Designed miniproteins, single chains. Designs and how they scored, part 12

Each design is a single chain, and the fold is of that chain. pLDDT is the mean over its residues in the fold that is shown.

## One batch from the design tools (miniprotein)

Design m387
Fold by ESMFold2-Fast:
Structure m387 (fold): chain A 90 residues (1-90)
Amino acid sequence: DEKKKEEAENMKSIVDKQYETVLKQVELLIEKNEYDEAIETLDSAIETLDKYEELAKKRLKDNPELEKELLELIEKYKEELKKLKQEILN
């Protein structure tokens, strides 16, 4: 379904842009020694990705390949953000 492919690509684009924006913001906060704000930014980003994960499961349930691809991307980004948070805490 072309409409579902477009919906998946739109969600992917939003997720990619949010991930890139968060990384840049966190990098700037670390440079300023604003570690608490950096952690809060990462936590908020992870919560946002959890919401997109739920949305992907609901919207793409009838398109398992598109759902899987988007969910794997979201999980990858969540794990990278969690790893960055652990590095800041150490």
Scores: mean pLDDT 87

Design m388
Fold by ESMFold2-Fast:
Structure m388 (fold): chain A 73 residues (1-73)
Amino acid sequence: GADRAAEALGRLLRGEVTPQEAADEIYKAAKEDGQAVSDYLRGLAEGLGVPVSNPMTKEDARALAEALRALAP
């Protein structure tokens, strides 16, 4: 769910997980909560300039995780 996506993003930003590990959890969260979590993650991707499909693919989740990690100080 949304909590799983938020936790994965937080761990990615802290450097506790790889972009691939975060992408796997983000993709699972999108599948579990369906459209609502996908809409949240799509909004985040749009804010970062990352193109994503509808429905979100595993490759989209990886691109989002990589973009977020690149922006983390």
Scores: mean pLDDT 73

Design m389
Fold by ESMFold2-Fast:
Structure m389 (fold): chain A 87 residues (1-87)
Amino acid sequence: MSEDALKAEEAFKKLVEAGALSEEDAKFMEEVFKKIREGKATVEDIKEALRRLLRALNANPDLSEEQRTTMLAAASSLHELRLELEK
């Protein structure tokens, strides 16, 4: 697994523990990270994961500064992984 994918998975786990993600989004992200570990993730999987994280950030105005920073870090790591897969 790339450093960016590992960083994104760690950030995702913190967001789930903090209750910042819905159960549906958490389950989807778990499946995407499983595909990343297995080398089966597509660019579309990463784009959808990024879209869902950004949606969660926008839908949760009550997120703490630390939770927002963690979510943005996860989004950044997923974006870098997407760029790697597109090359």
Scores: mean pLDDT 77

Design m390
Fold by ESMFold2-Fast:
Structure m390 (fold): chain A 56 residues (1-56)
Amino acid sequence: MEETRKRIVEIGVKTLKELGASDEEIKAFEKEMSQLTVDEAVEYLKKKIDEIIKKK
């Protein structure tokens, strides 16, 4: 079941929005996350959070 992945995506989207990610960045994130395993999804989320924080 994909519930764990959906939960990670939901948490990621909320976190990225709080950090000021654009709607386009969030859509790209959701699309990428749907293609990844749970472990890969966690690493991808960490990378995106880091990129947005460093951009600010």
Scores: mean pLDDT 76

Design m391
Fold by ESMFold2-Fast:
Structure m391 (fold): chain A 106 residues (1-106)
Amino acid sequence: SLTEALSHALRAAEAFRQAAEYAEKGDVENAIKYATLGAEHARRASEIARDKANVPQAAEHMELAAEHFQRAVEALKEGNVDEAIKHAREGARHAYSAALILVEAL
């Protein structure tokens, strides 16, 4: 379950990179798609970390990552690219923090 939580955390971070790249290119449709995928992976990582791995600090960081990815989607829909990039970066930061905590728990 630790390896499963870590896998989802890394997939969330990867999805963020793609979302930010598409946002910078003005491809709103793909930016939203990858930000949404990132939020889904972050939520799954949080559930596994909390319920199966008993690593609540990692779960908390993934919950924050999912919130920031959702805020990025909202900003993209409103045409606020700068705000979307800001939230995507904060989401990635939390996803990386969760991954580090999960690695230390292995």
Scores: mean pLDDT 84

Design m392
Fold by ESMFold2-Fast:
Structure m392 (fold): chain A 59 residues (1-59)
Amino acid sequence: MGEEKLKKKAEEAKKYMASITDPAVREQADKLKAILLKRGYSEETATRAAAEFAKNVEK
C-alpha cells in the first residue's frame, strides 16, 4: 500500500487547512474531518476531504 504517498498528500492538505484565514470555514472543515473519522475513514482520507471542502467554500 502506498502509505508514504498518502501521508505526503495528507500533509499538504493539513498545510492548506492551516492556511485557512476564515475561522468558520476551518471549524466546518474540522467538523467534517471528525465525522469521517467516526465513520471509519482513515485520517489521510478525512483530512483530504476536509481540505477539498474548504477549497470549494473559498472559491
Scores: mean pLDDT 75

Design m393
Fold by ESMFold2-Fast:
Structure m393 (fold): chain A 95 residues (1-95)
Amino acid sequence: KEKYLKEAKELIEKAKELLEKLKEYGKKVKEDPKKSLEKAREAMNELLEKLQEADKLAEKVTPEEKKKITEEGSKIMLEAKAILEETEKKAEEIE
């Protein structure tokens, strides 16, 4: 159904917005390592929640559409994990 596909795409876009916030917190880690890392972890948790909601909606769309949603979500998740790991390393360096 078109409605479920639209909602899933909106959740993916929200996850992308959270990914941009993760990048911003990573840039600010030198100014406040502890607070920036805390905010980055919060954004990561919200991002994962949005991706889980999108996956649930993907069960209601065609197999082809489900694959696209899952693939895009996986790419966002991998990029977010890489950014969080880099942010954690920078926070350790600054201590």
Scores: mean pLDDT 84

Design m394
Fold by ESMFold2-Fast:
Structure m394 (fold): chain A 62 residues (1-62)
Amino acid sequence: SPLEKAKEEIRKMKAAGASVGELAIKLGKLVREYKLSDEQIRELAKLLGLPDAAVAGLVAGL
C-alpha cells in the first residue's frame, strides 16, 4: 500500500541517521506523492516520534 511504502522510506532514512528536520521534509513529500490521509500522516508521525504540534503543522501545511 502507499502507507507501507512511505513507512519503509521513512525507516530507511531514520536508520541512515537523518535529522528530525530531514524526516519532516521527507514526510511532507511522501504525503503529497502518495496522497496520504490525516490518519495515515499521524501513523507515520508516531513512527518518527514527532510531537502532536509537529503533526498538526504538517497536516495544516499541506
Scores: mean pLDDT 73

Design m395
Fold by ESMFold2-Fast:
Structure m395 (fold): chain A 83 residues (1-83)
Amino acid sequence: GGEESLELARLALESAKNSRTLEQAIGAVISGIGAQVETYLAGLGEPTKDGVKGVTEEGEEAVRLADEAIRIGLEKLKELSEA
């Protein structure tokens, strides 16, 4: 669920921040995209008693962290490709 997506997003963000090679930066971007897609799919698949599945605090944070991982990974890609 949202907690699992949040953990995946956190791992993607750490990977992006620690990227030192072009391959690592590419991997971090792919991981971030994967975490974002999984969070989105989880939000579409599960009903809740209030009908707002996918708008949980954990789901929103997972998307935010995944977006940040993609952004940092792309920045690292640019820096490493221009070096």
Scores: mean pLDDT 72

Design m396
Fold by ESMFold2-Fast:
Structure m396 (fold): chain A 81 residues (1-81)
Amino acid sequence: SLVAEFRELREQGYSDLTAVVRLARRYGESTVAIAERLHAQGVRSPYILFLIDIHRGAVSPDQARARIRAIWQAEVAKAEG
């Protein structure tokens, strides 16, 4: 199932966003379409919820890129410090 594949990628150490990107590539679908399918199947994660907000038009593309970048920078800072 899509949820099982998402959980497997997460167990391999990939972030929620990277797991969604890899699944989107695997299925030939958009990251938003994969996020919607995972969300509909009960998966709740910060990146998935954020991708749903982008799809709803609640966040502009520029604001979305800035937020994703900030989250990744925070994760890198935690890993290095």
Scores: mean pLDDT 76

Design m397
Fold by ESMFold2-Fast:
Structure m397 (fold): chain A 84 residues (1-84)
Amino acid sequence: SEEQILNEAIEILSDENATEEQIEEAVEKIKIILLNSNDEELIEELKNKLQNIQNNSKNVIAKKIAKNILDALPEYQKKKKEYE
Protein backbone atom coordinates (compact mmCIF):
# COMPACT_ATOMS: atom_id res chain seq x y z
CA SER A 1 0.00 0.00 0.00
CA GLU A 2 1.06 3.62 -0.42
CA GLU A 3 0.87 4.13 3.36
CA GLN A 4 3.23 1.17 3.94
CA ILE A 5 5.71 2.47 1.34
CA LEU A 6 5.54 5.92 2.93
CA ASN A 7 6.11 4.56 6.45
CA GLU A 8 9.13 2.52 5.28
CA ALA A 9 10.58 5.60 3.54
CA ILE A 10 10.09 7.77 6.65
CA GLU A 11 11.78 5.09 8.81
CA ILE A 12 14.82 5.24 6.49
CA LEU A 13 14.93 9.06 6.74
CA SER A 14 14.74 8.79 10.57
CA ASP A 15 17.61 6.25 10.74
CA GLU A 16 20.99 7.73 11.74
CA ASN A 17 22.71 4.82 9.93
CA ALA A 18 20.83 5.09 6.62
CA THR A 19 23.10 5.13 3.55
CA GLU A 20 22.86 7.87 0.92
CA GLU A 21 21.47 5.27 -1.53
CA GLN A 22 18.71 4.29 0.93
CA ILE A 23 17.91 7.97 1.53
CA GLU A 24 17.72 8.70 -2.23
CA GLU A 25 15.39 5.71 -2.77
CA ALA A 26 13.19 6.82 0.15
CA VAL A 27 12.98 10.39 -1.21
CA GLU A 28 12.02 9.11 -4.68
CA LYS A 29 9.21 6.97 -3.21
CA ILE A 30 7.90 9.93 -1.18
CA LYS A 31 7.92 12.17 -4.30
CA ILE A 32 6.03 9.54 -6.34
CA ILE A 33 3.37 9.28 -3.62
CA LEU A 34 3.04 13.09 -3.39
CA LEU A 35 2.59 13.39 -7.17
CA ASN A 36 0.16 10.46 -7.59
CA SER A 37 -1.84 10.09 -4.35
CA ASN A 38 -5.25 11.74 -3.94
CA ASP A 39 -5.37 10.64 -0.29
CA GLU A 40 -5.45 13.90 1.69
CA GLU A 41 -5.16 11.97 4.98
CA LEU A 42 -1.96 10.27 3.75
CA ILE A 43 -0.52 13.61 2.58
CA GLU A 44 -1.34 15.23 5.95
CA GLU A 45 0.32 12.31 7.79
CA LEU A 46 3.38 12.75 5.55
CA LYS A 47 3.55 16.49 6.36
CA ASN A 48 3.43 15.73 10.10
CA LYS A 49 6.14 13.05 9.86
CA LEU A 50 8.41 15.27 7.74
CA GLN A 51 7.97 18.19 10.17
CA ASN A 52 8.91 15.83 13.02
CA ILE A 53 12.06 14.71 11.14
CA GLN A 54 13.02 18.33 10.33
CA ASN A 55 12.66 19.40 13.99
CA ASN A 56 13.80 16.33 15.95
CA SER A 57 15.94 14.00 13.80
CA LYS A 58 19.57 13.33 14.77
CA ASN A 59 20.35 12.73 11.08
CA VAL A 60 21.41 16.06 9.51
CA ILE A 61 20.90 14.76 5.95
CA ALA A 62 17.36 13.61 6.83
CA LYS A 63 16.56 17.07 8.28
CA LYS A 64 17.71 18.78 5.07
CA ILE A 65 15.73 16.36 2.89
CA ALA A 66 12.58 16.72 5.02
CA LYS A 67 12.84 20.52 4.67
CA ASN A 68 13.33 20.23 0.89
CA ILE A 69 10.27 17.97 0.49
CA LEU A 70 8.12 20.22 2.70
CA ASP A 71 9.24 23.29 0.72
CA ALA A 72 8.29 21.50 -2.55
CA LEU A 73 4.93 20.20 -1.23
CA PRO A 74 2.87 23.29 -2.29
CA GLU A 75 4.08 22.80 -5.89
CA TYR A 76 3.05 19.12 -5.84
CA GLN A 77 -0.41 20.09 -4.54
CA LYS A 78 -0.74 22.93 -7.11
CA LYS A 79 0.06 20.55 -10.01
CA LYS A 80 -2.79 18.24 -8.94
CA LYS A 81 -5.28 21.11 -8.57
CA GLU A 82 -4.51 22.41 -12.09
CA TYR A 83 -6.06 19.25 -13.58
CA GLU A 84 -9.70 19.86 -14.52
Scores: mean pLDDT 75

Design m398
Fold by ESMFold2-Fast:
Structure m398 (fold): chain A 88 residues (1-88)
Amino acid sequence: SIEELVEEAKKLMAGSKLPAEVSAPEIYKKAKELIEKGEEAFKEKKYDEAREYYEKALPIFEALGDKEGVLETEVALGVIDIVEAVLK
């Protein structure tokens, strides 16, 4: 579950100043897979599905302390908000 990944990320990152890719490589990989699935859904114009993947990835990157992953995910969610607003 996403909650289990978040708790494990917090444990692995506790006291670590190394990048998430080094300190928690398996959880980092899973977060990146969620981003890739979100990007694929977005390209297919499945915006609700894309949003769901990005919303799942966000707390994992936050738990990993990955500021770039957090920024990438927040930007993606913002783009979905703009696209949905323009289509209405």
Scores: mean pLDDT 86

Design m399
Fold by ESMFold2-Fast:
Structure m399 (fold): chain A 62 residues (1-62)
Amino acid sequence: LERRALEGGLRGARLSGMSDEDGRSAGYVALRHGKEVAYERGVRGGRVTEEQARIAAEEGAA
């Protein structure tokens, strides 16, 4: 779960043109903020986690 969240954050950062460390941070924060939601979405794969990481990264960069 955590590994996938970090990987999703990393991919999200790369897609949004951010640094890898920012992406990992965004993914980790998303996981911590909504552990139950992140767990449920983790079952569906990193795709949903990646989308949330992208949104979080974009909000942080805005």
Scores: mean pLDDT 52

Design m400
Fold by ESMFold2-Fast:
Structure m400 (fold): chain A 85 residues (1-85)
Amino acid sequence: KEEAVEKITELLVKYAGLSEEDARKIAQKIVDELKNVDPEEILQLLETDDALRYLPGLLKKQGKSVDEIADELIRRIKAHLEAKK
C-alpha cells in the first residue's frame, strides 16, 4: 500500500523530473483510483512501457498541472490493463 506509493513516486521523480511532493501526489491518486488493480502491475507498466514512462515528463514540459498529469496517466494505465485482459 504505502510501499507502492513510494515506488511509483521514485519512478516519477526519475523519469519525469517531478518534485518528490508532486510525484507523491500523482502516485497517491493513481493508487487510490486504481485500488482494485495490483500495485505491482501498475509498477510493471510504468517500468516496461516507454510511452507511459516518458508521458509525465512530456506533460510537465507542456505545462500540465499535477492533476492533469495524474488523470492522463491513470487513463492510459486503465487502457493498457483492459487490453491485457
Scores: mean pLDDT 78

Design m401
Fold by ESMFold2-Fast:
Structure m401 (fold): chain A 64 residues (1-64)
Amino acid sequence: KEKEFAEQGIKAMERFVREARETGNVDAALRAAETAYENIKDVVKDPEFIKKAEELLEEARRLA
């Protein structure tokens, strides 16, 4: 189900951003977030989930 996939992907991206903030290991977290974002973008068509994924990716990039 698209919604379930999107929700799990968003949670994974949130976890990567949190780990980057807590550990300072930003490069690895950014790569993981980029991969998760690309997977969401390819499968999910709901603009709200895409927007949330974009916001999380930008947050990860700002930490780098």
Scores: mean pLDDT 78

Design m402
Fold by ESMFold2-Fast:
Structure m402 (fold): chain A 61 residues (1-61)
Amino acid sequence: MNPELEDSPLVRLVKKLNPPGAKEPIVYPIEGKDEKVTYKDANGNTVTKTIPKNFAKIVTY
């Protein structure tokens, strides 16, 4: 596991979508180079996030 990937919006989304008591654990992307992305959110605030460049689709059962 790469600690930087835990700050990515992808990782946060997967954690939120995975229901409590899911049979299979969430598997984080193992390989990937992070990139900083700056954008304006819905409130007009400038936000900088790190996203993994290479990531596989995460699947839960």
Scores: mean pLDDT 52

Design m403
Fold by ESMFold2-Fast:
Order: sequence, then C-alpha cells, then structure tokens
Structure m403 (fold): chain A 60 residues (1-60)
Amino acid sequence: SSMEHQLESLGEAGVEPETLEELRELYERGDWEGYAALMREVLAPQIEAGREAARELAAE
C-alpha cells in the first residue's frame, strides 16, 4: 500500500519510529485530518534539510 511506502521513506529520512507508528495508527483509524497535520509537521524540517543539502552540492 502507498502508506507503507511513505512510512518507509520517512524512516529512511530519520523520522522516529514512534512517530511512524502514530502516522500508521491515524491512517488505520481513517483520521485523515490528524494524519495530514502530523505529516506536515514531520516533513517540514526534512524538506528544509534536503533543500539546504542540495544547495550546498549545487554551489560546488
């Protein structure tokens, strides 16, 4: 399922296992509002870190 793939990618990006379990529970309950809110909070710092790393590589 798409959810398992997303959780795997987040884990590889350094998201804590407890947070991944919360996301899975929200998805299984059908709490899409809670799932979306937690996803935005989790992804914001990961996206910014990735953008900064990409800028450093591009500046080479």
Scores: mean pLDDT 72

Design m404
Fold by ESMFold2-Fast:
Structure m404 (fold): chain A 129 residues (1-129)
Amino acid sequence: SNVEQILKVADETANKITELVNQMKADVIAIDPSVAALVNEAQNTINAAVTEWKEGMRIAANASEVNPKGAIGLARREADDLKATLTAEANRVIAASNAAGQAVVNSYLAQIKEVIDNGLAEIEKLARS
């Protein structure tokens, strides 16, 4: 069903975000160990936001059969909220990091935003079907 496909896309998107956040943490701490505690706090906040985003996608999926426009609207708001949390946490790490660490965080921020946007596009397509 479209509901099952939306849930699958949400799970795959969340897993990709978690993998990129883990890679970002490892790379940033290797370059600038002074930000290790801050990166760990950022990872915890982002992981919580991803969990909330997945619950939003479950609600959107269940609504999609009777209210596809409402489901798409919810999915967009949830994606914007996740990107806002991600950007705020990334900027906190950037502010404390050396120049090389800042470049790495900015690169991962762009990659994670692309993963969120691609997941949203596929969920919107499935909700319209």
Scores: mean pLDDT 92

Design m405
Fold by ESMFold2-Fast:
Structure m405 (fold): chain A 90 residues (1-90)
Amino acid sequence: SEKEKQEQQMKLRKELIDLLDKYLQGKISVEEFRKKALELLEEYAKLATKEQLKSEAEHFRELAERYKETNPELSEVLEELAKKLEEIVE
């Protein structure tokens, strides 16, 4: 159902936010963040519309720019996540 799909999308977004918070707190490595974030994005992509995927890719690119100077490793991962979403949309 639409409600179940929306609830699943919200859960995946919350897990991604929680994962980023864990990384920023130093609880996980950038490699662990990258691996788990890609897995979450793959599941999200199965549920999301083309427009939602484009919006999320833009969001990751904006976030990557914000971290470019303070955390270049995170910025590179965020750019990779954006690129993966862009490739799925094509």
Scores: mean pLDDT 86

Design m406
Fold by ESMFold2-Fast:
Structure m406 (fold): chain A 98 residues (1-98)
Amino acid sequence: MTPEELERIRKRADELLSLPDDEIIAQVKKETDPRLIVYVIKKLIEEGKYDLAAKIAEANPLVSPTLKDEAYKKAGKPLLDPEEAIQEVRKRAEEMAK
């Protein structure tokens, strides 16, 4: 990524972040540059806007599973809790008979 591309991404992200939450979601859904999407999500997480970050992560399929998981955890969205995760691992082990 060139310094000019990075500056363009920052400028675009700042423009998006100045919009109301619903407009940010709508614009990010149409975005095809995953670098811009990642930048916006990370910026929202850093600003404490976890719910909006999670909604954006859900709305765009270019967002990595790791970043979606981070946003969901920060937003308090019900991901698989530790107890459910342990039970799922146990069930899988039993099904594999090992």
Scores: mean pLDDT 68

Design m407
Fold by ESMFold2-Fast:
Structure m407 (fold): chain A 94 residues (1-94)
Amino acid sequence: LEEKKEQAIKDTLAELLPFVEKAYQEVKALGNPELIERFYQALAEAQERLNKAVQEIMNAKNEKELEAAIKKLQDAVDELKKRVEAIIAEGKAL
């Protein structure tokens, strides 16, 4: 159980950190302060959801609770990616 918790968090960070870095560079390159503000807002909201999901993973007492917590973590990552990609697409359309 604990090994699965560590692996889920590690896999999520390995996916998320490169995505955020690349997205930041792309948003910054657009040169639009409003889009940069929206990017930071999306990160702040995602950080709250991601932190809650990580806590639920750490607190999971069985595989069913762990599976539910991992799904919540994945949903939070997918939501962040969707919002960031929308910001980049909007900026490129200008």
Scores: mean pLDDT 83

Design m408
Fold by ESMFold2-Fast:
Structure m408 (fold): chain A 88 residues (1-88)
Amino acid sequence: MSKQVQYAIEDGRAGAELVEAKDPAAAPRVREALEAAEKDLAAVEELARILHEVARELAKKGTLGDIGAAIGMAGSGSMMLILKKLAE
């Protein structure tokens, strides 16, 4: 596995940990997408999409902590997409 792909998966894991802490109901969906991304690089885009979706919903709650976690989730998804593109 390329180093860029490894970093993309590590960013995905960090995003999944934030979801587990802030939105446990969404955590199974994120875990399933992370497992798919670890097996198939094409699934990285779906994991990033889910992380962005969860981040958007969390940000609507409007607390500083929720917004901070949402930025972390969205940032993880965006970094995964950048690293995937660099690995291609």
Scores: mean pLDDT 79

Design m409
Fold by ESMFold2-Fast:
Structure m409 (fold): chain A 89 residues (1-89)
Amino acid sequence: MVEQLSKAKKENQNLTAAIYRIIIEELKKKGLETEESQKMLELLDKYSTEEDLEKAKEIYKKIKKENPNMSFEELLQKLLAEAVKIWEE
């Protein structure tokens, strides 16, 4: 039981890291990146797999599909809220 909970926590942490990578990459596409965000992206890359990144991309696509009238900032805030929810699960 304890080991299964620890594994679920670790999987949630990896997915959260992948979601943060998507957020930083979207900011980079808009020219809003900083040196701090670049360093964070390098750190997050070490803690997330390509599988986690694909799951994060699917979450972002779902948010965009369900919220077609949201601004870019509101979409990123929604994605951050989803990352927090996943971390807390």
Scores: mean pLDDT 75

Design m410
Fold by ESMFold2-Fast:
Structure m410 (fold): chain A 55 residues (1-55)
Amino acid sequence: NLAFQDNGALGGAKVPLPGGSVWVAPDGYVQSADKQEELPNPLGYTGPNSEIDLR
């Protein structure tokens, strides 16, 4: 789990698609969920940080 503190996708939704999935933030920002989860990012930007506004 790359979103330890709900910083990267806080309030966003994972939308399943036939070719994969995407994350849609409440601000309308779209992010590929597959790319975020395939990358090993234990010390990354989205994990250990408590940022709420990731835009």
Scores: mean pLDDT 43

Design m411
Fold by ESMFold2-Fast:
Structure m411 (fold): chain A 68 residues (1-68)
Amino acid sequence: RREELRERALELAAAGHSMREIAEALGVSQGTLYSLFPSREALEAAVKRRVNAMSDEERLALQARLAA
């Protein structure tokens, strides 16, 4: 589902993965990923917006997942 792909892409981008690595990890084409995020800058802006909307508990959980 598009929203699930979007959320997973945001998590992978927060972990420092490139657009190619995110597409490979999600099992989609780079074209599909670019249809969701037309540029790297758009993806980074979406990550920042998502993180700012997270609670402290959600941020700690994400940080723990990224550190593993």
Scores: mean pLDDT 72

Design m412
Fold by ESMFold2-Fast:
Structure m412 (fold): chain A 81 residues (1-81)
Amino acid sequence: SEMERRWRRLRLTIEAYQRAKDLAENDATPEERKAFLEEIRRRVSELYTDPEEREKALKQLESFIDGVINRVKKIKELKKK
């Protein structure tokens, strides 16, 4: 159902936020970040069967994750000073 997909998407976003934050706080390697993004790509593919919707959702979520990681890293750097 559409409601179930919306809730799954929200849960995925929340989980992605928590994982992205954890990776950034622990200075995860580029390889660990790549593995996380590949897992997110697989999960998005399960939520969206339409190629156009899938590509849009994937790009939005990947951009969101990158933004979270970058913000957390900057905050972490400031806290070390």
Scores: mean pLDDT 81

Design m413
Fold by ESMFold2-Fast:
Structure m413 (fold): chain A 73 residues (1-73)
Amino acid sequence: MDAEKQEIADQILRDTEELIRLYKEGKVSREEVEQAVKRLEGLAEKMKASPEGQPLLPAVEEALKKLKELLKE
């Protein structure tokens, strides 16, 4: 993975952790988390369709897993 793709993957995971923290603190709504899930699901589908996107797919799938688990609470 090149340094640019690794930074994007790390950013996706950082943004996900921050969103989870803000949600638990009551600073973002359930609707905002659901919107983030929809955006990441669309991103995952695009990444599955391209060789360039495939190295980023594990980070997007991990982010989706964490947000979906959060919404089940």
Scores: mean pLDDT 80

Design m414
Fold by ESMFold2-Fast:
Structure m414 (fold): chain A 72 residues (1-72)
Amino acid sequence: SEALEERRRALGREIARTLLLATLRALAEEVGEDAEALAAAFEAAWEADDLAALSELAALEGELLRRVVARR
């Protein structure tokens, strides 16, 4: 069913957006970066379908995670 496939894609996108945004905020707060500025940048990139900006933010999440681990 096309309607089921469409609902699945919409749900998947919303779950992905929510989890990625929450992770970015949590990691930024943990290392003392501006979580709200990064969240705003993520939301702007998501709304614009800016794959390059989203890719850069994903790379930044990896860097923030490395900084969190290094604090142990």
Scores: mean pLDDT 83

Design m415
Fold by ESMFold2-Fast:
Structure m415 (fold): chain A 101 residues (1-101)
Amino acid sequence: GVKATADNSVQGAVDSLKAIGELVPEMKDKLEKAAAKLKEAYKKGSKETEKALEEVKKVTEEAGKTAEETNSPLKATIVGMLGISAVSSAWVAARALKKAE
């Protein structure tokens, strides 16, 4: 159902944020904190999850810029794809949670 989609999507966003942290160690703590905040916001409701989505967007954009500063197009591409996954999954989680409420 819609709630299962929301639960799976928030987990997908968290997993993507943590994966970016492994690829961009300089930002690992910031990405892990963003993932933890997203989980806590999700427990509180769709409105809080929507606010956390804006932080996910900011932290993934910052991680993408950090990865682009390396001379590794592959690493930058992977971080970019994980960032899109994190943002999209968090957005789906917020929308699905709102419908489930």
Scores: mean pLDDT 84

Design m416
Fold by ESMFold2-Fast:
Structure m416 (fold): chain A 68 residues (1-68)
Amino acid sequence: MGPAARSGLAGAEAGRAGHATAAAVGAYDKMKNGGGSREDALAAVEAAARGDAEAAAQYAFKSMQQGM
């Protein structure tokens, strides 16, 4: 394992932002095609638009986990 914990954390943060945006877009696309929770998908897109990657990821996952 590498000793570059800070570089790993920065990479994880950048990965989170990218993944959160992709997840929000995916949830929105599924919602438009009749899949997933509309309310949570829209919340994920709004969070991503505001730059809140963590909230965007959480709402996207919630949208994809219908029946919880």
Scores: mean pLDDT 64

Design m417
Fold by ESMFold2-Fast:
Structure m417 (fold): chain A 103 residues (1-103)
Amino acid sequence: MAKELEERIKKLAEEIKKELLELYKEQLPVAEAEGAKNDPAALAQGEALFNKLVETVSLAVAYYKEKRYEEAKKILAEAFKVPATDEQIEELYKFVEKLLEEK
């Protein structure tokens, strides 16, 4: 059923998001300490933009894994303000999978 697919995509997106944020948190203490010294407001804005980007990428990759390629391309096109191609979504998927496998 469509509801089961949507629930699976949501769960998968949350798992990918968690993994990507864990990778970021390994670097965050250094970046945060330096950013806070120079511009704490810019650091906070950067964190918000990064969280939104990770959420968007995680959702697009989740749709791609469930073979919802058109939805995955639409998510990327809306986020990056450019038309997304099948090649671009495939490359993004391979990049994220490589990052997760290197753990």
Scores: mean pLDDT 69

Design m418
Fold by ESMFold2-Fast:
Structure m418 (fold): chain A 83 residues (1-83)
Amino acid sequence: MEEIEEAIKRLEELGETSAARALKNAVDGMKEAIERGDLLGFEIYATLALMIAALVEKTGSPEAREAAQRIRDAVVKLLEEAR
């Protein structure tokens, strides 16, 4: 989670305000699902985070795309660890 949160801060610094806000909401949902032991909820919010990151990778600056790539890699790793 720490790497995802740092990458979201980077997106905010780069002016990707809408993407950063949407990603924060998805990450908050992931955290709440973990606290409840809700595996399905975790996968739903992780999938939302991956979709938002993919949109940034398509439309963002090179720096925003690198931050989005970092989010995607970290979320994929968390999903693999949850299985």
Scores: mean pLDDT 84

Design m419
Fold by ESMFold2-Fast:
Structure m419 (fold): chain A 71 residues (1-71)
Amino acid sequence: GPVIRVGTIKSLSETTLLVIADEIYKHFPVGSVVIIETPEGKYSMVLKSKEDIVEFLKKYGKVGGVVSVEV
């Protein structure tokens, strides 16, 4: 499906990652694919819960990383 850019990771703080996860969970249906692109590589997960998004962002997120969602 279409890939929609959410934004860029500005900080790895708990607050910043929670805001990103909340925006993704609010606007995209369960079953969408969350994507993080960094200089190290491209990572993806299937959206199941807000907590899974937070953990995904903690594990693969970097400052300057681009977050997108495929619907």
Scores: mean pLDDT 89

Design m420
Fold by ESMFold2-Fast:
Structure m420 (fold): chain A 55 residues (1-55)
Amino acid sequence: MADELVEQLDAQSQPIVNPVTGEEFPSFEEALAYGVLQNPNASDEQKAEAERILA
């Protein structure tokens, strides 16, 4: 989409939800873990935390 600026602001305004199910994550850390695993540029430390949270 051409409106990437609006997307950045909207992402912070919206509740943290699972994009697949549309439900809010039960915990903030699970939402972060999912996002980190979807990001190929995530730091090694962030990726390790995400794996531990989801495991």
Scores: mean pLDDT 62

Design m421
Fold by ESMFold2-Fast:
Structure m421 (fold): chain A 77 residues (1-77)
Amino acid sequence: MSLAQAAAALRAAAEAASLSSGAEVEVEVADDWRVTARITGTPEAVDHAEAALRVTARHLSARMGRPVTLEIERTVT
């Protein structure tokens, strides 16, 4: 799996999490395997979206055999 494929999977997970939780989720992937996720919504929606993204990041790290660094920025409205 390439960084581009991992980025696509994380973006798809972000879209799914946004639709399911009602939170706004934006994912930015840097060339150094660093991923920044910005999550905006109610506390409950943000918690659900963050949990989903962390599960996806752990799964991708295991599959790729290297750590994917996920940084979460939470904005509660």
Scores: mean pLDDT 78

Design m422
Fold by ESMFold2-Fast:
Structure m422 (fold): chain A 68 residues (1-68)
Amino acid sequence: MELDTSDLSDEERELLARLVTELVEGHRAGLSPAEIRARLDALLATVPERHRAAFRALADALLAELEA
């Protein structure tokens, strides 16, 4: 489930950083889990299909931690 950033391209590292930033900033701003999920889904729509499943799984895991 973890992504090893050492094997990612610069674009993939940037997408990972944006995904984490959206989650953290959304939570800090007091957005609901549903609103954070919508923002993450919009970001994931811009991710290449090859990596979308892995980034989606990471986003779902991070959202589950916020909901717990």
Scores: mean pLDDT 72

